Designed miniproteins, single chains, continued (3). Designs and how they scored, part 85

Each design is a single chain, and the fold is of that chain. pLDDT is the mean over its residues in the fold that is shown.

## One batch from the design tools (miniprotein)

Design m11123
Fold by ESMFold2-Fast:
Structure m11123 (fold): chain A 59 residues (1-59)
Amino acid sequence: SLREEVAEELARRFGVPRERALEAVEQAEVFLSAFGVEPTRENLLPLAETFLEVELRLK
């Protein structure tokens, strides 16, 4: 699925467990749905990346 594909790419790029990347992708999907935007790889990947980066910066 698109979710699995994006999560796998983010997990690889950030060196994090796939489960953590999936969580970020899920948050991105919820955000897009709230604005009536259909999830695509082009919009989902950068948004999920942003959510993951924010989470990784929190201490």
Scores: mean pLDDT 81

Design m11124
Fold by ESMFold2-Fast:
Structure m11124 (fold): chain A 79 residues (1-79)
Amino acid sequence: SSIPSPVKITSPADGSTFKVGETVKFTTTPASAKIIITKDGEVVAEVDSSYTVTEAGVYSYAGEYNGKQSNTKTFKVVE
């Protein structure tokens, strides 16, 4: 087939809320996709499957695989 599988973040859901000190677990399709995490337009982390949030705020995240990016989603971190 000539249609490439699009990169998709399946977890967490867009608009999720976490507490400072929690570990956010990411799932993607394909499962080997990289997660790029951005805060205030600045890349703060690039991870495979998990990121421990240490600062409150609004974070953006997108999956990347073979040069393709997913739509950007957001999560909120509260104290």
Scores: mean pLDDT 80

Design m11126
Fold by ESMFold2-Fast:
Order: sequence, then structure tokens, then C-alpha cells
Structure m11126 (fold): chain A 76 residues (1-76)
Amino acid sequence: SEILEKSKDPAAVPEIARALLEDPDPAVRLAAARALGTMHDHPAVVIPLLEAYEHDPDPEVRAAAREALARMGVRL
């Protein structure tokens, strides 16, 4: 919820990206991936989402990152 609230502020991208890539809780990483996915047209979200898509151990987090990238027109 806190991460999703921050998804409306582009200045929060580094904080949300850190949660996506570093948080031990997969539920927090999933929320972060979805939050970054709502920030379409903000190129700074692409690299964190690509890293999560390729390297996250949780398949649901990887799927959320892939969906976010697809909405932004990134080909995988």
C-alpha cells in the first residue's frame, strides 16, 4: 500500500526500485513491480523491471515485471 501510494510520484522511482530488487519479502517486491508498471512513460523504471524479470526468484514477481515492460512497449 505504501509502495503503491508512492507510485504516483516519479521522484519515488529509486525507492520503489530498491524495494523491487532488494526486499526479502516477495509480496513487497510484487507490489513494487506493479507500482513501477503504473509509471509508464518514465524510462527510469525500465532497467529495474528488466533486472526483476530476469533474476527474481519468485515467478509472480517476474510475471509482473514482464507485464509492466510489455505495457511500455519493451520487447523481450
Scores: mean pLDDT 79

Design m11127
Fold by ESMFold2-Fast:
Structure m11127 (fold): chain A 81 residues (1-81)
Amino acid sequence: MEVEVLSVDVTTSNGVTEVTVSVSGHGNNLFVTLTVKGEKGATATATVTIRLPDGSIATVELTAIVTADNSESVSVLVLKA
């Protein structure tokens, strides 16, 4: 049974140049990754709604902060699927 991404909502601050949200599963765990590029101090928050293999729905929130100019910040959340 495959994980289904139902919705992704992203809120960004000024100075964000790129934001990427990815969902990947391995074993019994689901990994939600938020990657943000931009100027130092830029932030992004992603709210992701996912249908799990058992048919249940999970909503998760991740925040990432860019710590250096023209750099990439990554936040990862692990869900038990």
Scores: mean pLDDT 77

Design m11128
Fold by ESMFold2-Fast:
Structure m11128 (fold): chain A 103 residues (1-103)
Amino acid sequence: MKEEAEKLIEEVRKYADEAGRLMNQKARELGKIPEAYELAVEIGKLGAEFDKKVDELIREMEEHKGFLEKVRRIYETAKKLIDETVSKVDKLYEEGKARAEAS
């Protein structure tokens, strides 16, 4: 039970780290384009909010390692947060690239 909870926590850390790395890369790329600079700033803000929320969810999972059902619920919340944040960043990135092509 605790081992399964620890595996879920590790999976969230791995996916959050990968998502954060990709978001930072996209923000840096758009930050080089004057017409897309405000979108790079917006991605940066989403990244900061994302890091804070993920850290809180990981902390809650750590605190509740003895309650697998609660850890699973938090895990699903974390997965949804990661997916939704990546989707928002991808849309901002596509908009930024479109602005660069129009310029």
Scores: mean pLDDT 86

Design m11129
Fold by ESMFold2-Fast:
Structure m11129 (fold): chain A 64 residues (1-64)
Amino acid sequence: PDEVVVKVAEKELAEARKIAEETLSPEEQKQADELIDRLLEAVRAGDLEEANRLARELRKLLSK
C-alpha cells in the first residue's frame, strides 16, 4: 500500500495506544495492542476493508 497511508495509520494508532494506556485496564490494553497490531498488518497488506473493521472494534473498546 501507499507508504503515506501506512505512516498516517501508525501515527493514529500510536495515539490510540496512549488513550488505551490512560483509560483501560491491563487486560483491555492487551486487547487494544492486539487490535492495533492486526490493524497495522491489514493496512500494510492493503486490506482497507479489514482495517476499517478492526479500527471500529478498537474505537468501540476505547469508548467503552
Scores: mean pLDDT 77

Design m11130
Fold by ESMFold2-Fast:
Structure m11130 (fold): chain A 66 residues (1-66)
Amino acid sequence: MVEEAERLARRGIEAAKAGNLEEAQRLLDQIQELAIAAAEAGDLETARRIAELGARVEKAIEEAKK
């Protein structure tokens, strides 16, 4: 799950840098779903790491809006 979230985060950051905010948001939503799934499975450490990856994508989206 973490490796998948890392791939999604990398794609989301690149999409945000390219000005494709819709794609970046879609990828962020997928990362958030992975974090929720990890938390529901009781893996709070994995959920936290995935959530941190999502926060990086969210920051890239915010920076791209300038």
Scores: mean pLDDT 84

Design m11131
Fold by ESMFold2-Fast:
Structure m11131 (fold): chain A 68 residues (1-68)
Amino acid sequence: MIEEYQKRIEKDPNDYKAYFELAKEYAKKKEYDKAFEYLKKALELAPDDLELKKKIKKLVDEIFASLP
């Protein structure tokens, strides 16, 4: 999964959907610093995408809900 999304970014550095998917994968590994870094990059590339913003909010809420 991660390797696939990394390859997509190498071919198209503006693939904000690949950055969002990388953020999800790193969140699953509890590597939250990397997850937030990729979420920031996705949002920078597509700042007006309301669907992306909704997905980011859901993922951020899930991350905070998983913290002790």
Scores: mean pLDDT 80

Design m11132
Fold by ESMFold2-Fast:
Structure m11132 (fold): chain A 99 residues (1-99)
Amino acid sequence: LSPEELRAEMEAASLYLAAATVASISKRVADRLAAEGKYEEAAKVAEEGLEEVRRLLERARRVAEEHPDNPGVRAYVEATEEIARELEEYLRELKAKAE
């Protein structure tokens, strides 16, 4: 409810939204390449997306470290961690299909 805590939650929310957008675009592009049988190229796109999501997650975790008692910041970090996990699983599946 303090202006500082509201700004922290807004920053964490913005990082989460950015990560969700990166993951969505990366999956969409990778799915198109996979539909064409280009699994290695699809995996590279997913890898680049995952690297960006991990950078955004690192930034979100720094916000959480500065605001340890802010449940909204914690929720957005956890949501961003879930995005990273799902993209890691997606990448693993693409690499398996690349043979």
Scores: mean pLDDT 90

Design m11133
Fold by ESMFold2-Fast:
Structure m11133 (fold): chain A 63 residues (1-63)
Amino acid sequence: SFDEEVLEALALIQVAIAKKNGDYEAAIETLRKALSQITDPNIKARLQELLDELERKLKEAKA
């Protein structure tokens, strides 16, 4: 839906800001909150892929 597309766009902006600040935990939290409110399977797939990438980067940063 249009509302879920707007939620995706807002989540991506917040993730970009968090990444710029090196705050991967905040970026992951933003995506988890967006995913909990989205029902569209295509939007969920895109956000889940990004979440998986950020979780991988966070693990690498802690290693």
Scores: mean pLDDT 84

Design m11134
Fold by ESMFold2-Fast:
Structure m11134 (fold): chain A 58 residues (1-58)
Amino acid sequence: SALEEAEKLLEKLKEAIKKKDLDSAQEYSLKLLEVMEKLSEEDREKISKKGEEIGNSA
């Protein structure tokens, strides 16, 4: 499902940010944005909240 794809991309993005791998983080961020367009409003909010926590760490 699109939600599962978004969750996997968030995990990869989180790992890339922790490793300071900005190139990978950028690629995963772009893919995540594409997947988020296919998500329901509620699922987008769930992903956005998780992403906000990651963003504050970067």
Scores: mean pLDDT 76

Design m11135
Fold by ESMFold2-Fast:
Structure m11135 (fold): chain A 65 residues (1-65)
Amino acid sequence: SMREIRALAHEYAKTNPEVAKELEELERKGVLAVIQGDEEALQKVQEETRKLMEEAAKKYKELKE
């Protein structure tokens, strides 16, 4: 589930500051897209955020198994 993926991604980000910075940058881009009314940019940011969270969650699981 996306809820589980998000939780695992946040746990991974605690020990990987590079991932934390990438998530912060995507959040900033998302805010800008909303302010500018750029629906295409917002959708792209949402897709990139999902992919980053899925990869981070996968890496975190590998560390626990």
Scores: mean pLDDT 83

Design m11136
Fold by ESMFold2-Fast:
Structure m11136 (fold): chain A 61 residues (1-61)
Amino acid sequence: SMENLKKALELLEQGNVAGALSALHEALKEGFKPEEVREAIELLQQGRVEEAIEVLKKLLE
């Protein structure tokens, strides 16, 4: 959901990658923007935090 994406972005800005991944997995389970959410998860797993933030910001515009 949009709420889970907002939560993930807020957690990433606080440096809480584990919390953000949890919120993104909830969005994925809901079927909300699954391709872009998977991309953000993969970027975070690679340590590419700033790129994941940019993906999430585009989804929230």
Scores: mean pLDDT 84

Design m11137
Fold by ESMFold2-Fast:
Structure m11137 (fold): chain A 97 residues (1-97)
Amino acid sequence: HMEEAEKLLEEAKNEKDPEKQIVYLLRAIDHAAEAGDEEGVDRAVKLLEETVKKMDPITRAVAELAVATNLASARSAGDERQVKAYEKALDAIAKAM
């Protein structure tokens, strides 16, 4: 999971389309959380905040919904690592608004 998360984070850094960056970042958060890589989660969440600041309000709302959906799924599964990671991601999106 760590290797996959790092690869996705690098793809997100090099992606110029904010919508595609969000897809890579959400996948990076998922893999980093599963691996217990708190630094990887924090790096992906920071880049998510920076990316969301560049997006229009509708695209931001779609990104927020995607994170909220992943958080709900993680809570239902009892995956505390993913719950914490997606809570950080939602907080980052809120700060970007």
Scores: mean pLDDT 79

Design m11138
Fold by ESMFold2-Fast:
Structure m11138 (fold): chain A 65 residues (1-65)
Amino acid sequence: MGRRVLVRHTADVPLPVSSTVVLHPGEVVPAVVEERLDENRVRLRLLDTGETMDLPLDLVEVREL
């Protein structure tokens, strides 16, 4: 089972992270870390929707719950 985290969008523009999910500035979503893709990208599964998303760590803050 992956690690539970909170993901906060820190940029001033909406960030489309999947076909159905857009993060708005200041938005916080709970997720599970599935895979680290590289130093600046992580794959997460959203707890609310079950949808998988790839995030650039430069535009978001990921904190453990």
Scores: mean pLDDT 72

Design m11139
Fold by ESMFold2-Fast:
Structure m11139 (fold): chain A 70 residues (1-70)
Amino acid sequence: SAFERGLELMDAGRWEEAARLFEEAIAADPDNARAWFYLGLALRALGRDEEAEAYFARAAALDPDAPAAR
């Protein structure tokens, strides 16, 4: 899946390519909270912090069972 390939690229430090695959995963399943969260992580690694915050907020809204950050 695009999501699984994105995780492999995150492990390899290939942030731009990982972000693209997470965007593909979201296009296929917009309810995939993990894809929104990992897209945020990839964007933060690229220094795109404002965009990352928006995607983290979306992930949290989709998965209310995720632990709240203090």
Scores: mean pLDDT 81

Design m11140
Fold by ESMFold2-Fast:
Structure m11140 (fold): chain A 71 residues (1-71)
Amino acid sequence: SSSREKLIKEELEILEKDLEEMLEEGVYPEEIEELKKKLEELKAKEKPSMKDVIELGIELAMLRLKHALGV
């Protein structure tokens, strides 16, 4: 396996855990459920792109920031 494929897999696992924690906290539940769907679609791909993983991570980080700012 390439180092890139390993990093993608590890990042998807981190994102899955973070999404589960946000769902348990009730933070933006509809938006988090949509990100969870995107995560499952990426996990279903034989070779998900690093770009798609990064974009998902940015969307999650933005929701965390909105929550912290009370928006």
Scores: mean pLDDT 81

Design m11141
Fold by ESMFold2-Fast:
Structure m11141 (fold): chain A 60 residues (1-60)
Amino acid sequence: STEELLERARQGDGEAVRELKALGYSQRELAELLGKTERSVRTLLAGKSLDEAVREVLEK
Protein backbone atom coordinates (compact mmCIF):
# COMPACT_ATOMS: atom_id res chain seq x y z
CA SER A 1 0.00 0.00 0.00
CA THR A 2 2.72 2.51 0.98
CA GLU A 3 4.73 1.46 -2.11
CA GLU A 4 1.70 2.16 -4.34
CA LEU A 5 1.13 5.53 -2.63
CA LEU A 6 4.77 6.49 -3.26
CA GLU A 7 4.48 5.56 -6.95
CA ARG A 8 1.25 7.58 -7.31
CA ALA A 9 2.84 10.54 -5.51
CA ARG A 10 5.81 10.39 -7.92
CA GLN A 11 3.26 10.70 -10.75
CA GLY A 12 1.94 13.92 -9.14
CA ASP A 13 -1.08 12.55 -7.25
CA GLY A 14 -1.72 15.12 -4.52
CA GLU A 15 -4.14 12.76 -2.77
CA ALA A 16 -1.39 10.14 -2.40
CA VAL A 17 0.97 12.82 -1.02
CA ARG A 18 -1.67 13.86 1.56
CA GLU A 19 -2.22 10.24 2.60
CA LEU A 20 1.54 9.71 3.06
CA LYS A 21 1.69 12.87 5.19
CA ALA A 22 -1.20 11.51 7.30
CA LEU A 23 0.86 8.33 7.84
CA GLY A 24 3.57 10.44 9.52
CA TYR A 25 5.94 11.36 6.70
CA SER A 26 7.31 14.92 6.81
CA GLN A 27 7.54 17.18 3.74
CA ARG A 28 11.34 16.69 3.83
CA GLU A 29 11.05 12.89 3.94
CA LEU A 30 8.50 12.92 1.11
CA ALA A 31 10.75 15.17 -0.99
CA GLU A 32 13.62 12.69 -0.52
CA LEU A 33 11.45 9.61 -1.21
CA LEU A 34 9.79 11.13 -4.30
CA GLY A 35 12.93 12.76 -5.74
CA LYS A 36 11.34 16.21 -5.50
CA THR A 37 11.96 19.45 -3.61
CA GLU A 38 10.06 20.33 -0.43
CA ARG A 39 8.48 23.17 -2.44
CA SER A 40 7.17 20.68 -5.02
CA VAL A 41 5.70 18.56 -2.21
CA ARG A 42 3.94 21.65 -0.78
CA THR A 43 2.54 22.44 -4.23
CA LEU A 44 1.15 18.91 -4.57
CA LEU A 45 -0.41 19.15 -1.08
CA ALA A 46 -1.94 22.56 -1.92
CA GLY A 47 -3.75 21.29 -5.03
CA LYS A 48 -2.09 20.17 -8.26
CA SER A 49 -5.55 18.82 -9.20
CA LEU A 50 -6.88 22.41 -8.99
CA ASP A 51 -4.45 23.41 -11.78
CA GLU A 52 -6.02 20.75 -14.01
CA ALA A 53 -9.53 22.00 -13.18
CA VAL A 54 -8.54 25.61 -13.96
CA ARG A 55 -7.04 24.58 -17.32
CA GLU A 56 -10.21 22.68 -18.21
CA VAL A 57 -12.35 25.77 -17.46
CA LEU A 58 -10.04 28.00 -19.56
CA GLU A 59 -10.44 25.64 -22.55
CA LYS A 60 -14.21 26.29 -22.50
Scores: mean pLDDT 70

Design m11142
Fold by ESMFold2-Fast:
Structure m11142 (fold): chain A 97 residues (1-97)
Amino acid sequence: SLKEEFKKAAIDILKEEYNRLKERYPEYQDLIDEFYEKAVKAIEEADSFEEAVRRITRIGMELAEKLTPEQRDAFVAELARTVRRIAEAYQELKKKA
């Protein structure tokens, strides 16, 4: 189904971004780990693409509140990149369905 294919693609993207971010920001391992774990759960529990994106964005914004203003700008940029990759994957899957 489109939903199951989307969930697999979104989790694969999250895993790729997780590995990249852990290499780029070794000082933020705990925050990156927390985001990844919560985001994977959000995708697995979501009934739609729109719900998954809303939940991931909410998780990211809540974690951003724990950061300094300077760190927050970088984090929000990485969050926006991750959400964009997930949205692009959904649009590609939708074309094939």
Scores: mean pLDDT 84

Design m11143
Fold by ESMFold2-Fast:
Structure m11143 (fold): chain A 64 residues (1-64)
Amino acid sequence: SSLIEEINKLGRELRELVEKLKDNPEAHKIAEEAEREATRYITLGKYEEAKEVVKKAIEKLKEM
């Protein structure tokens, strides 16, 4: 689905930001928590919620 494709694209962006901030343990924690929460939503079929979780994590990392 297009939502799954969007989530995959956001996941790639999240991973790129974490690699850029690899020496920042807070950034790594934010990304790990977002990945766990998004995976839980995906398992429940809640793709819109999963997308929002990843998007908000990206916004936080961009401010770091």
Scores: mean pLDDT 86

Design m11145
Fold by ESMFold2-Fast:
Structure m11145 (fold): chain A 87 residues (1-87)
Amino acid sequence: GDSTPDQLIKELEERIKKDPKDAESWYNLGVVYYSQGKYDKAIEYFEKAIKADPKFVAAYNNLALTYLSRGDYDKAKEYGEKARKAS
């Protein structure tokens, strides 16, 4: 079978196809891609999690962390401040 990350991605994608407002599944996709160093994809999925749930503090925190990992310090600070305001 596929690697564990590929199987998890497939399961999360099937969940969001059934419910595009499932912020947790969007967030978990972001976490998987972040762990793989695929920061652009991680950012996309964390942004979708925030769109589904604007109070999803963990998604703002992980957006800040992902931007920091990319060296985008201005965006990292911006999303860190948004996380504090959402909490």
Scores: mean pLDDT 86

Design m11146
Fold by ESMFold2-Fast:
Structure m11146 (fold): chain A 98 residues (1-98)
Amino acid sequence: GKTATLTGTVAGKDATTDKRVVVSWFKQTSSGTTFIASLVGSSTYIAPEYKDRATISASGSTVTLTLTNLKPSDSGTYVFVVHTPSGVQTQSQTLTVS
């Protein structure tokens, strides 16, 4: 299967060490929104339906979601959500799988 790499950034923060920063990846389709993965400091959580093919990792301010064994049903808008004490920011990317 094909692999996709999606990246989000946390401006002015280290995603791996700042416990006040919570980052999450969601998939948005016409049928709804699905949680994929989150990271808080060094702690990661992958949704059960993605555990065998999704990985979340961080390096400094960059958070990477890697999806393996891609299927056409993986097509949609992927939303990176950053929660900080100062507020919430979002970044989105569209993935098309044929």
Scores: mean pLDDT 78

Design m11147
Fold by ESMFold2-Fast:
Structure m11147 (fold): chain A 60 residues (1-60)
Amino acid sequence: AEEELYERLLKGAKALLPFVPEASLLAFLTREAIELGRELGLSDERARRVAERAFAEAKA
């Protein structure tokens, strides 16, 4: 669940990072993580942390 969300967000982040400002990308990933995380039974806080991890890794 959490790892699946992370992998999906990381793929999206890497694909979008060259075309989207970082602040806009992080906001998008956070919204997607919360929405998808609710379907996967994750809290909004945990979903947000997954988005932050995916964004940081995409930038590395």
Scores: mean pLDDT 82

Design m11148
Fold by ESMFold2-Fast:
Parts: sequence; structure tokens; C-alpha cells
Structure m11148 (fold): chain A 60 residues (1-60)
Amino acid sequence: AYKEAIELDPSNAEAWKQLGKAYEALNQPSLAFEAYIQALELDPSDAEAKAELEKLLNAA
């Protein structure tokens, strides 16, 4: 599972992207920003993670 993947393999970009979404739901945009940055460093072609990060940057 993706939650387990973060603990066993922190290089899993999908798991970091899901973590970013979870932090946004908790109204913690700084932690969401960090999680999306990690996802994009691992997979810079992830359009969803890039769009979420861009939204956070443009809104803040």
C-alpha cells in the first residue's frame, strides 16, 4: 500500500503526493508544500503534483 511504501521506500513519488494531499486536507500548507516538492524531485513529470505545488505557490 502507498502508506506502507513511504515507510519502506521514501523515494516513492506517488506516496509523497498522497501525503501532500493529506496535509492540505489538514490545513497545513507548509507541510503539503514540502511533500509535493519531494514528489516532484522523485518524478518531475508528475503533472498533478506540479499543479498542486503551483497552486500553493500562487495562492500564498
Scores: mean pLDDT 72

Design m11149
Fold by ESMFold2-Fast:
Structure m11149 (fold): chain A 68 residues (1-68)
Amino acid sequence: MTYEAVDYEGNKLIIKAKELKEGETVEVEVINPKTGEVYKVEAKVLSIDEEGKVVLEINGIILEAQKV
């Protein structure tokens, strides 16, 4: 499955995982739309709802990702 988010700086975040679980750490691909830079960070999965909304923590910042 694929999940997408946008961070506080406008970077696109992509998570490719078969399944996400609360409390796991996942690798996130971060794409800067202004520079085209791509890098990877680790995110902690804080919660997942029944609609496929995922709350993530990256470097102390909380973000929402949506299943696509």
Scores: mean pLDDT 79

Design m11150
Fold by ESMFold2-Fast:
Structure m11150 (fold): chain A 62 residues (1-62)
Amino acid sequence: MIDEREVEIALAVMNLALERRSKNPDKEKIKEYAEKILELAKTDPRFEKVRQWAEEVLKELE
């Protein structure tokens, strides 16, 4: 059975990657998607690598 959180994380990851690759990346949208990934993944060890990537993206925006 597919976990709804896994689907939401996958969509946020896809949206974040697409926004970062756009000709004019929107930093507010990138931050929103990264923060959503962190919130959804914060308590689940299955998503540790995705969480680390989202944290790295947020650091790049600082």
Scores: mean pLDDT 78

Design m11151
Fold by ESMFold2-Fast:
Structure m11151 (fold): chain A 99 residues (1-99)
Amino acid sequence: GEIEEQIEKIIETLEEAIKELEKKGASKEVILELEVQLGLILIARGIGELLNDPEFAAKQTIKLAEEAIKILKEAGVSEELIKKLEEEIEKLKEILEKL
């Protein structure tokens, strides 16, 4: 559905941002914090699928991705990836409001 597709886009953009930081030599601590946020999004997606509750998965993804943005901004990820991720989160919020 639209929620699941939008969560997948957020996951892909977060993975791209983590990869950018690894190439820039970001600390293992920063990478681990971001991988924890990503892992929690994957768990929330799995729970949403198991319980047929895409709204739960979307709400958790928004919260976790917004926390990831704070870490990414402090770590110096590109403004292009931050903007892309913020736009993907806003799109997920719009999908939720139409339910």
Scores: mean pLDDT 89

Design m11152
Fold by ESMFold2-Fast:
Structure m11152 (fold): chain A 92 residues (1-92)
Amino acid sequence: SAEAEAAGKEAQEQAEKRGLKAKVEVKGTKAVVTLEGANISQQFAALAGAVEAELKGAEAKVEVKGDTVTVTIEAPDEETLAEALRALARGL
């Protein structure tokens, strides 16, 4: 949980560096990352597929709705969740 929460904060920081508003909620082996910003649907439409492909070892779902991108990740363990969140941060 502590490692996954730290990875979630890293994802928030990367999103903020991109000029986006980020919210990350981690609960056990599940995380919900919400990203908001102007033109986000255009910026992240191509990235969404790449993130889903990179997270093949975990269940990942990416939804793009107007000015909001929501990434939901469910992993078999907290270590896998932390790695998935770090992969998302690198993709931002």
Scores: mean pLDDT 72

Design m11153
Fold by ESMFold2-Fast:
Structure m11153 (fold): chain A 62 residues (1-62)
Amino acid sequence: SKTEESIKQLTDQGAKSLKSRGLDEEAKKLKEEVEKMIKEGKPPQEVYKLISDALAKANGRA
């Protein structure tokens, strides 16, 4: 679906942002958790929250 495509793109962008800040472990966990949530059919809102929380760490805790 369009939502799944959007989530994949945001996850890749988020992971790159985390890696650029030296948060390689967080980037790996983000990708793994997003894949798991998609596979389990979790609501898109939950997945977006996970990505947002990971990016907040890269930005110094929003």
Scores: mean pLDDT 77

Design m11154
Fold by ESMFold2-Fast:
Structure m11154 (fold): chain A 72 residues (1-72)
Amino acid sequence: AEELLEKAFEALEAGDYASAAELLEKALLLAPTDPKAVARAVGLLLRAIGDGASQADLDALIAAIRAGEAAA
């Protein structure tokens, strides 16, 4: 789960928000109750907002976080 979160941040740094959202969803589904995973997910979303990600990219990241929350 943590390795997938690291890869999600790497994808975000590359501007690949679609891959970042996919990796984030996979990480959260594997560890939905892990507070560290949840904190990193929120951090990734805030960074995407700060970087000027499109509404579509933000919606994908939010959907990934919601999928993780629903699995908890």
Scores: mean pLDDT 73

Design m11155
Fold by ESMFold2-Fast:
Structure m11155 (fold): chain A 85 residues (1-85)
Amino acid sequence: SEAEKLFKEGKLEEALKEAEKALKEDPNNGKALLLRGKVLFEQGKEEEALKDYEEVIENFPELRKEAIEGQIEIGVRRLKEAVLK
């Protein structure tokens, strides 16, 4: 997808806009939902990314593995940050 290409190029704001556009056109687009989660995580919006990953895990079995990997990455980052507090 265009959004996935933009994400791979590091164009996070453009990737987010394309993923959100895809979700507006089809709210059941699990790939766009997963990609929005990945973009939000890279932007440091961990809570929003976690919600998108949770939605993918619940509703899109074919994408569950990638969404779980995203949740693990957020969890590891949070655990590392918690050690400093």
Scores: mean pLDDT 84

Design m11156
Fold by ESMFold2-Fast:
Order: C-alpha cells, then sequence, then structure tokens
Structure m11156 (fold): chain A 119 residues (1-119)
C-alpha cells in the first residue's frame, strides 16, 4: 500500500511561480503511472500533467507547468510559472502501482491535495 502526501500550496501573486511536491511512500513495487489533477472551485477534477520527469502537460497549461521526479526521495514536483488567477485550484497527485495481489494487479493512491490561490 502506498501513501501520497502533497505540500507547497499557498497564496501567490499573479505572474509568480510555485513548486508543489508530492512524496510517495509505502511497500508498492513500482509506479506504473503518475499524474497531477486540478480541481477549480465548483468544477470536477481534470488531469493537467501525466508521467515522470519531462512528463506530458495538458495543452491548457503546456509551457507553464513542468513535472520532474527525484527517484532517490520518491518525490514528484509540479513546477508552475507565470501563474494566472485561473490556476487557483486544489492540486492532487495520484499514482498507479503494481500490486503483489494477483486479483488486484494495480493499486491507486492519491493525496489530500495542495491548495493554490493566485491573487
Amino acid sequence: MVTVTESGGGTVPEGGSLTLTATVSGDATGILAAGWERQRPGEDPVPIAVGGSGGIAAPRVAGRFEVTVDKATNTAYLHMRDLRREDTALYTFGVAVASPDPKVPLRGATGEGALLTVV
């Protein structure tokens, strides 16, 4: 079972930058898929970045958001720049990992999310 913990949220001025972190811990064998989702107030969560270091950002945030991974610490980063008021949202990191249970070959885990407010 894996645990995801996001950190680095806060209030940032428009045009500013912020890096969110997600630390993955537990007894999972390997991460097969990982990504960041954005949930704006009153909206459903939408994927915004998928994959590890150099991963794919959704077109609506491409060029402003970048994903990197530090394998030594099992930490994923979402680097955000040129922040806009429309980026105000809860950002959640999710992983799919291989399971030792043959009846449940993939396990999913998500954290509680990091809140970003752009002013």
Scores: mean pLDDT 72

Design m11157
Fold by ESMFold2-Fast:
Structure m11157 (fold): chain A 76 residues (1-76)
Amino acid sequence: SISFDVPPMDESDPLRALELVEKAMEYTDDLVPLSDEVVEAIIAAAPELAEAVRRLQERGVKIPRAVQDEIIAVAA
């Protein structure tokens, strides 16, 4: 038979609902982690900023996707 034991996360419907809401809210701001393409585009345009940009990426800093797209477009 398929599992009769409900995982702790599924035991409380309110907790599942809150997790889904938090994920939806994160996507509302369209915040995305720095992509390798954005990092390389910045380094190509300004090599002196290479370490600073790498540190931001390591820290998992998120910026709007539209800003990242603009950086890539300008660097191309």
Scores: mean pLDDT 64

Design m11158
Fold by ESMFold2-Fast:
Structure m11158 (fold): chain A 72 residues (1-72)
Amino acid sequence: MEKEELVKKAVELYKEAAELILADNTPEALEKAKKLVAEAHKLLKEAGDTELAKELLAEVMEPLVPRVLAAA
């Protein structure tokens, strides 16, 4: 159950980060979302599921990188 608990918590953090980024693209919201994603990624690594961690990070952060660069 430890691995399942870590994955569940990571998914919750991922969803919270996604909601923050989608609702408000301010630097403060993006920084907070990055911290949540980093925490989720850490939990997934501890669970031994690095592929899922990469997939979740890509779905949340990678699509927004071009938008952030375009806004700069």
Scores: mean pLDDT 67

Design m11159
Fold by ESMFold2-Fast:
Structure m11159 (fold): chain A 62 residues (1-62)
Amino acid sequence: SEKLIEETRKALEAGDLPLALKILEEAIERKDEEAAREIARLLAEYEGLDPELVVEKVLSLM
């Protein structure tokens, strides 16, 4: 959902990584694949990780 993606973006802008991870967990629990993929990309960019690998790992949890 767009709301989860926007909330994650705001959390990362504030440096609130724990909140961003909670939002990701919520997307996974809801089986919201679109939100989980985009949140995974945002987290990968924030941490300097490979976005494709992080997305694959997140989708494997669903």
Scores: mean pLDDT 85

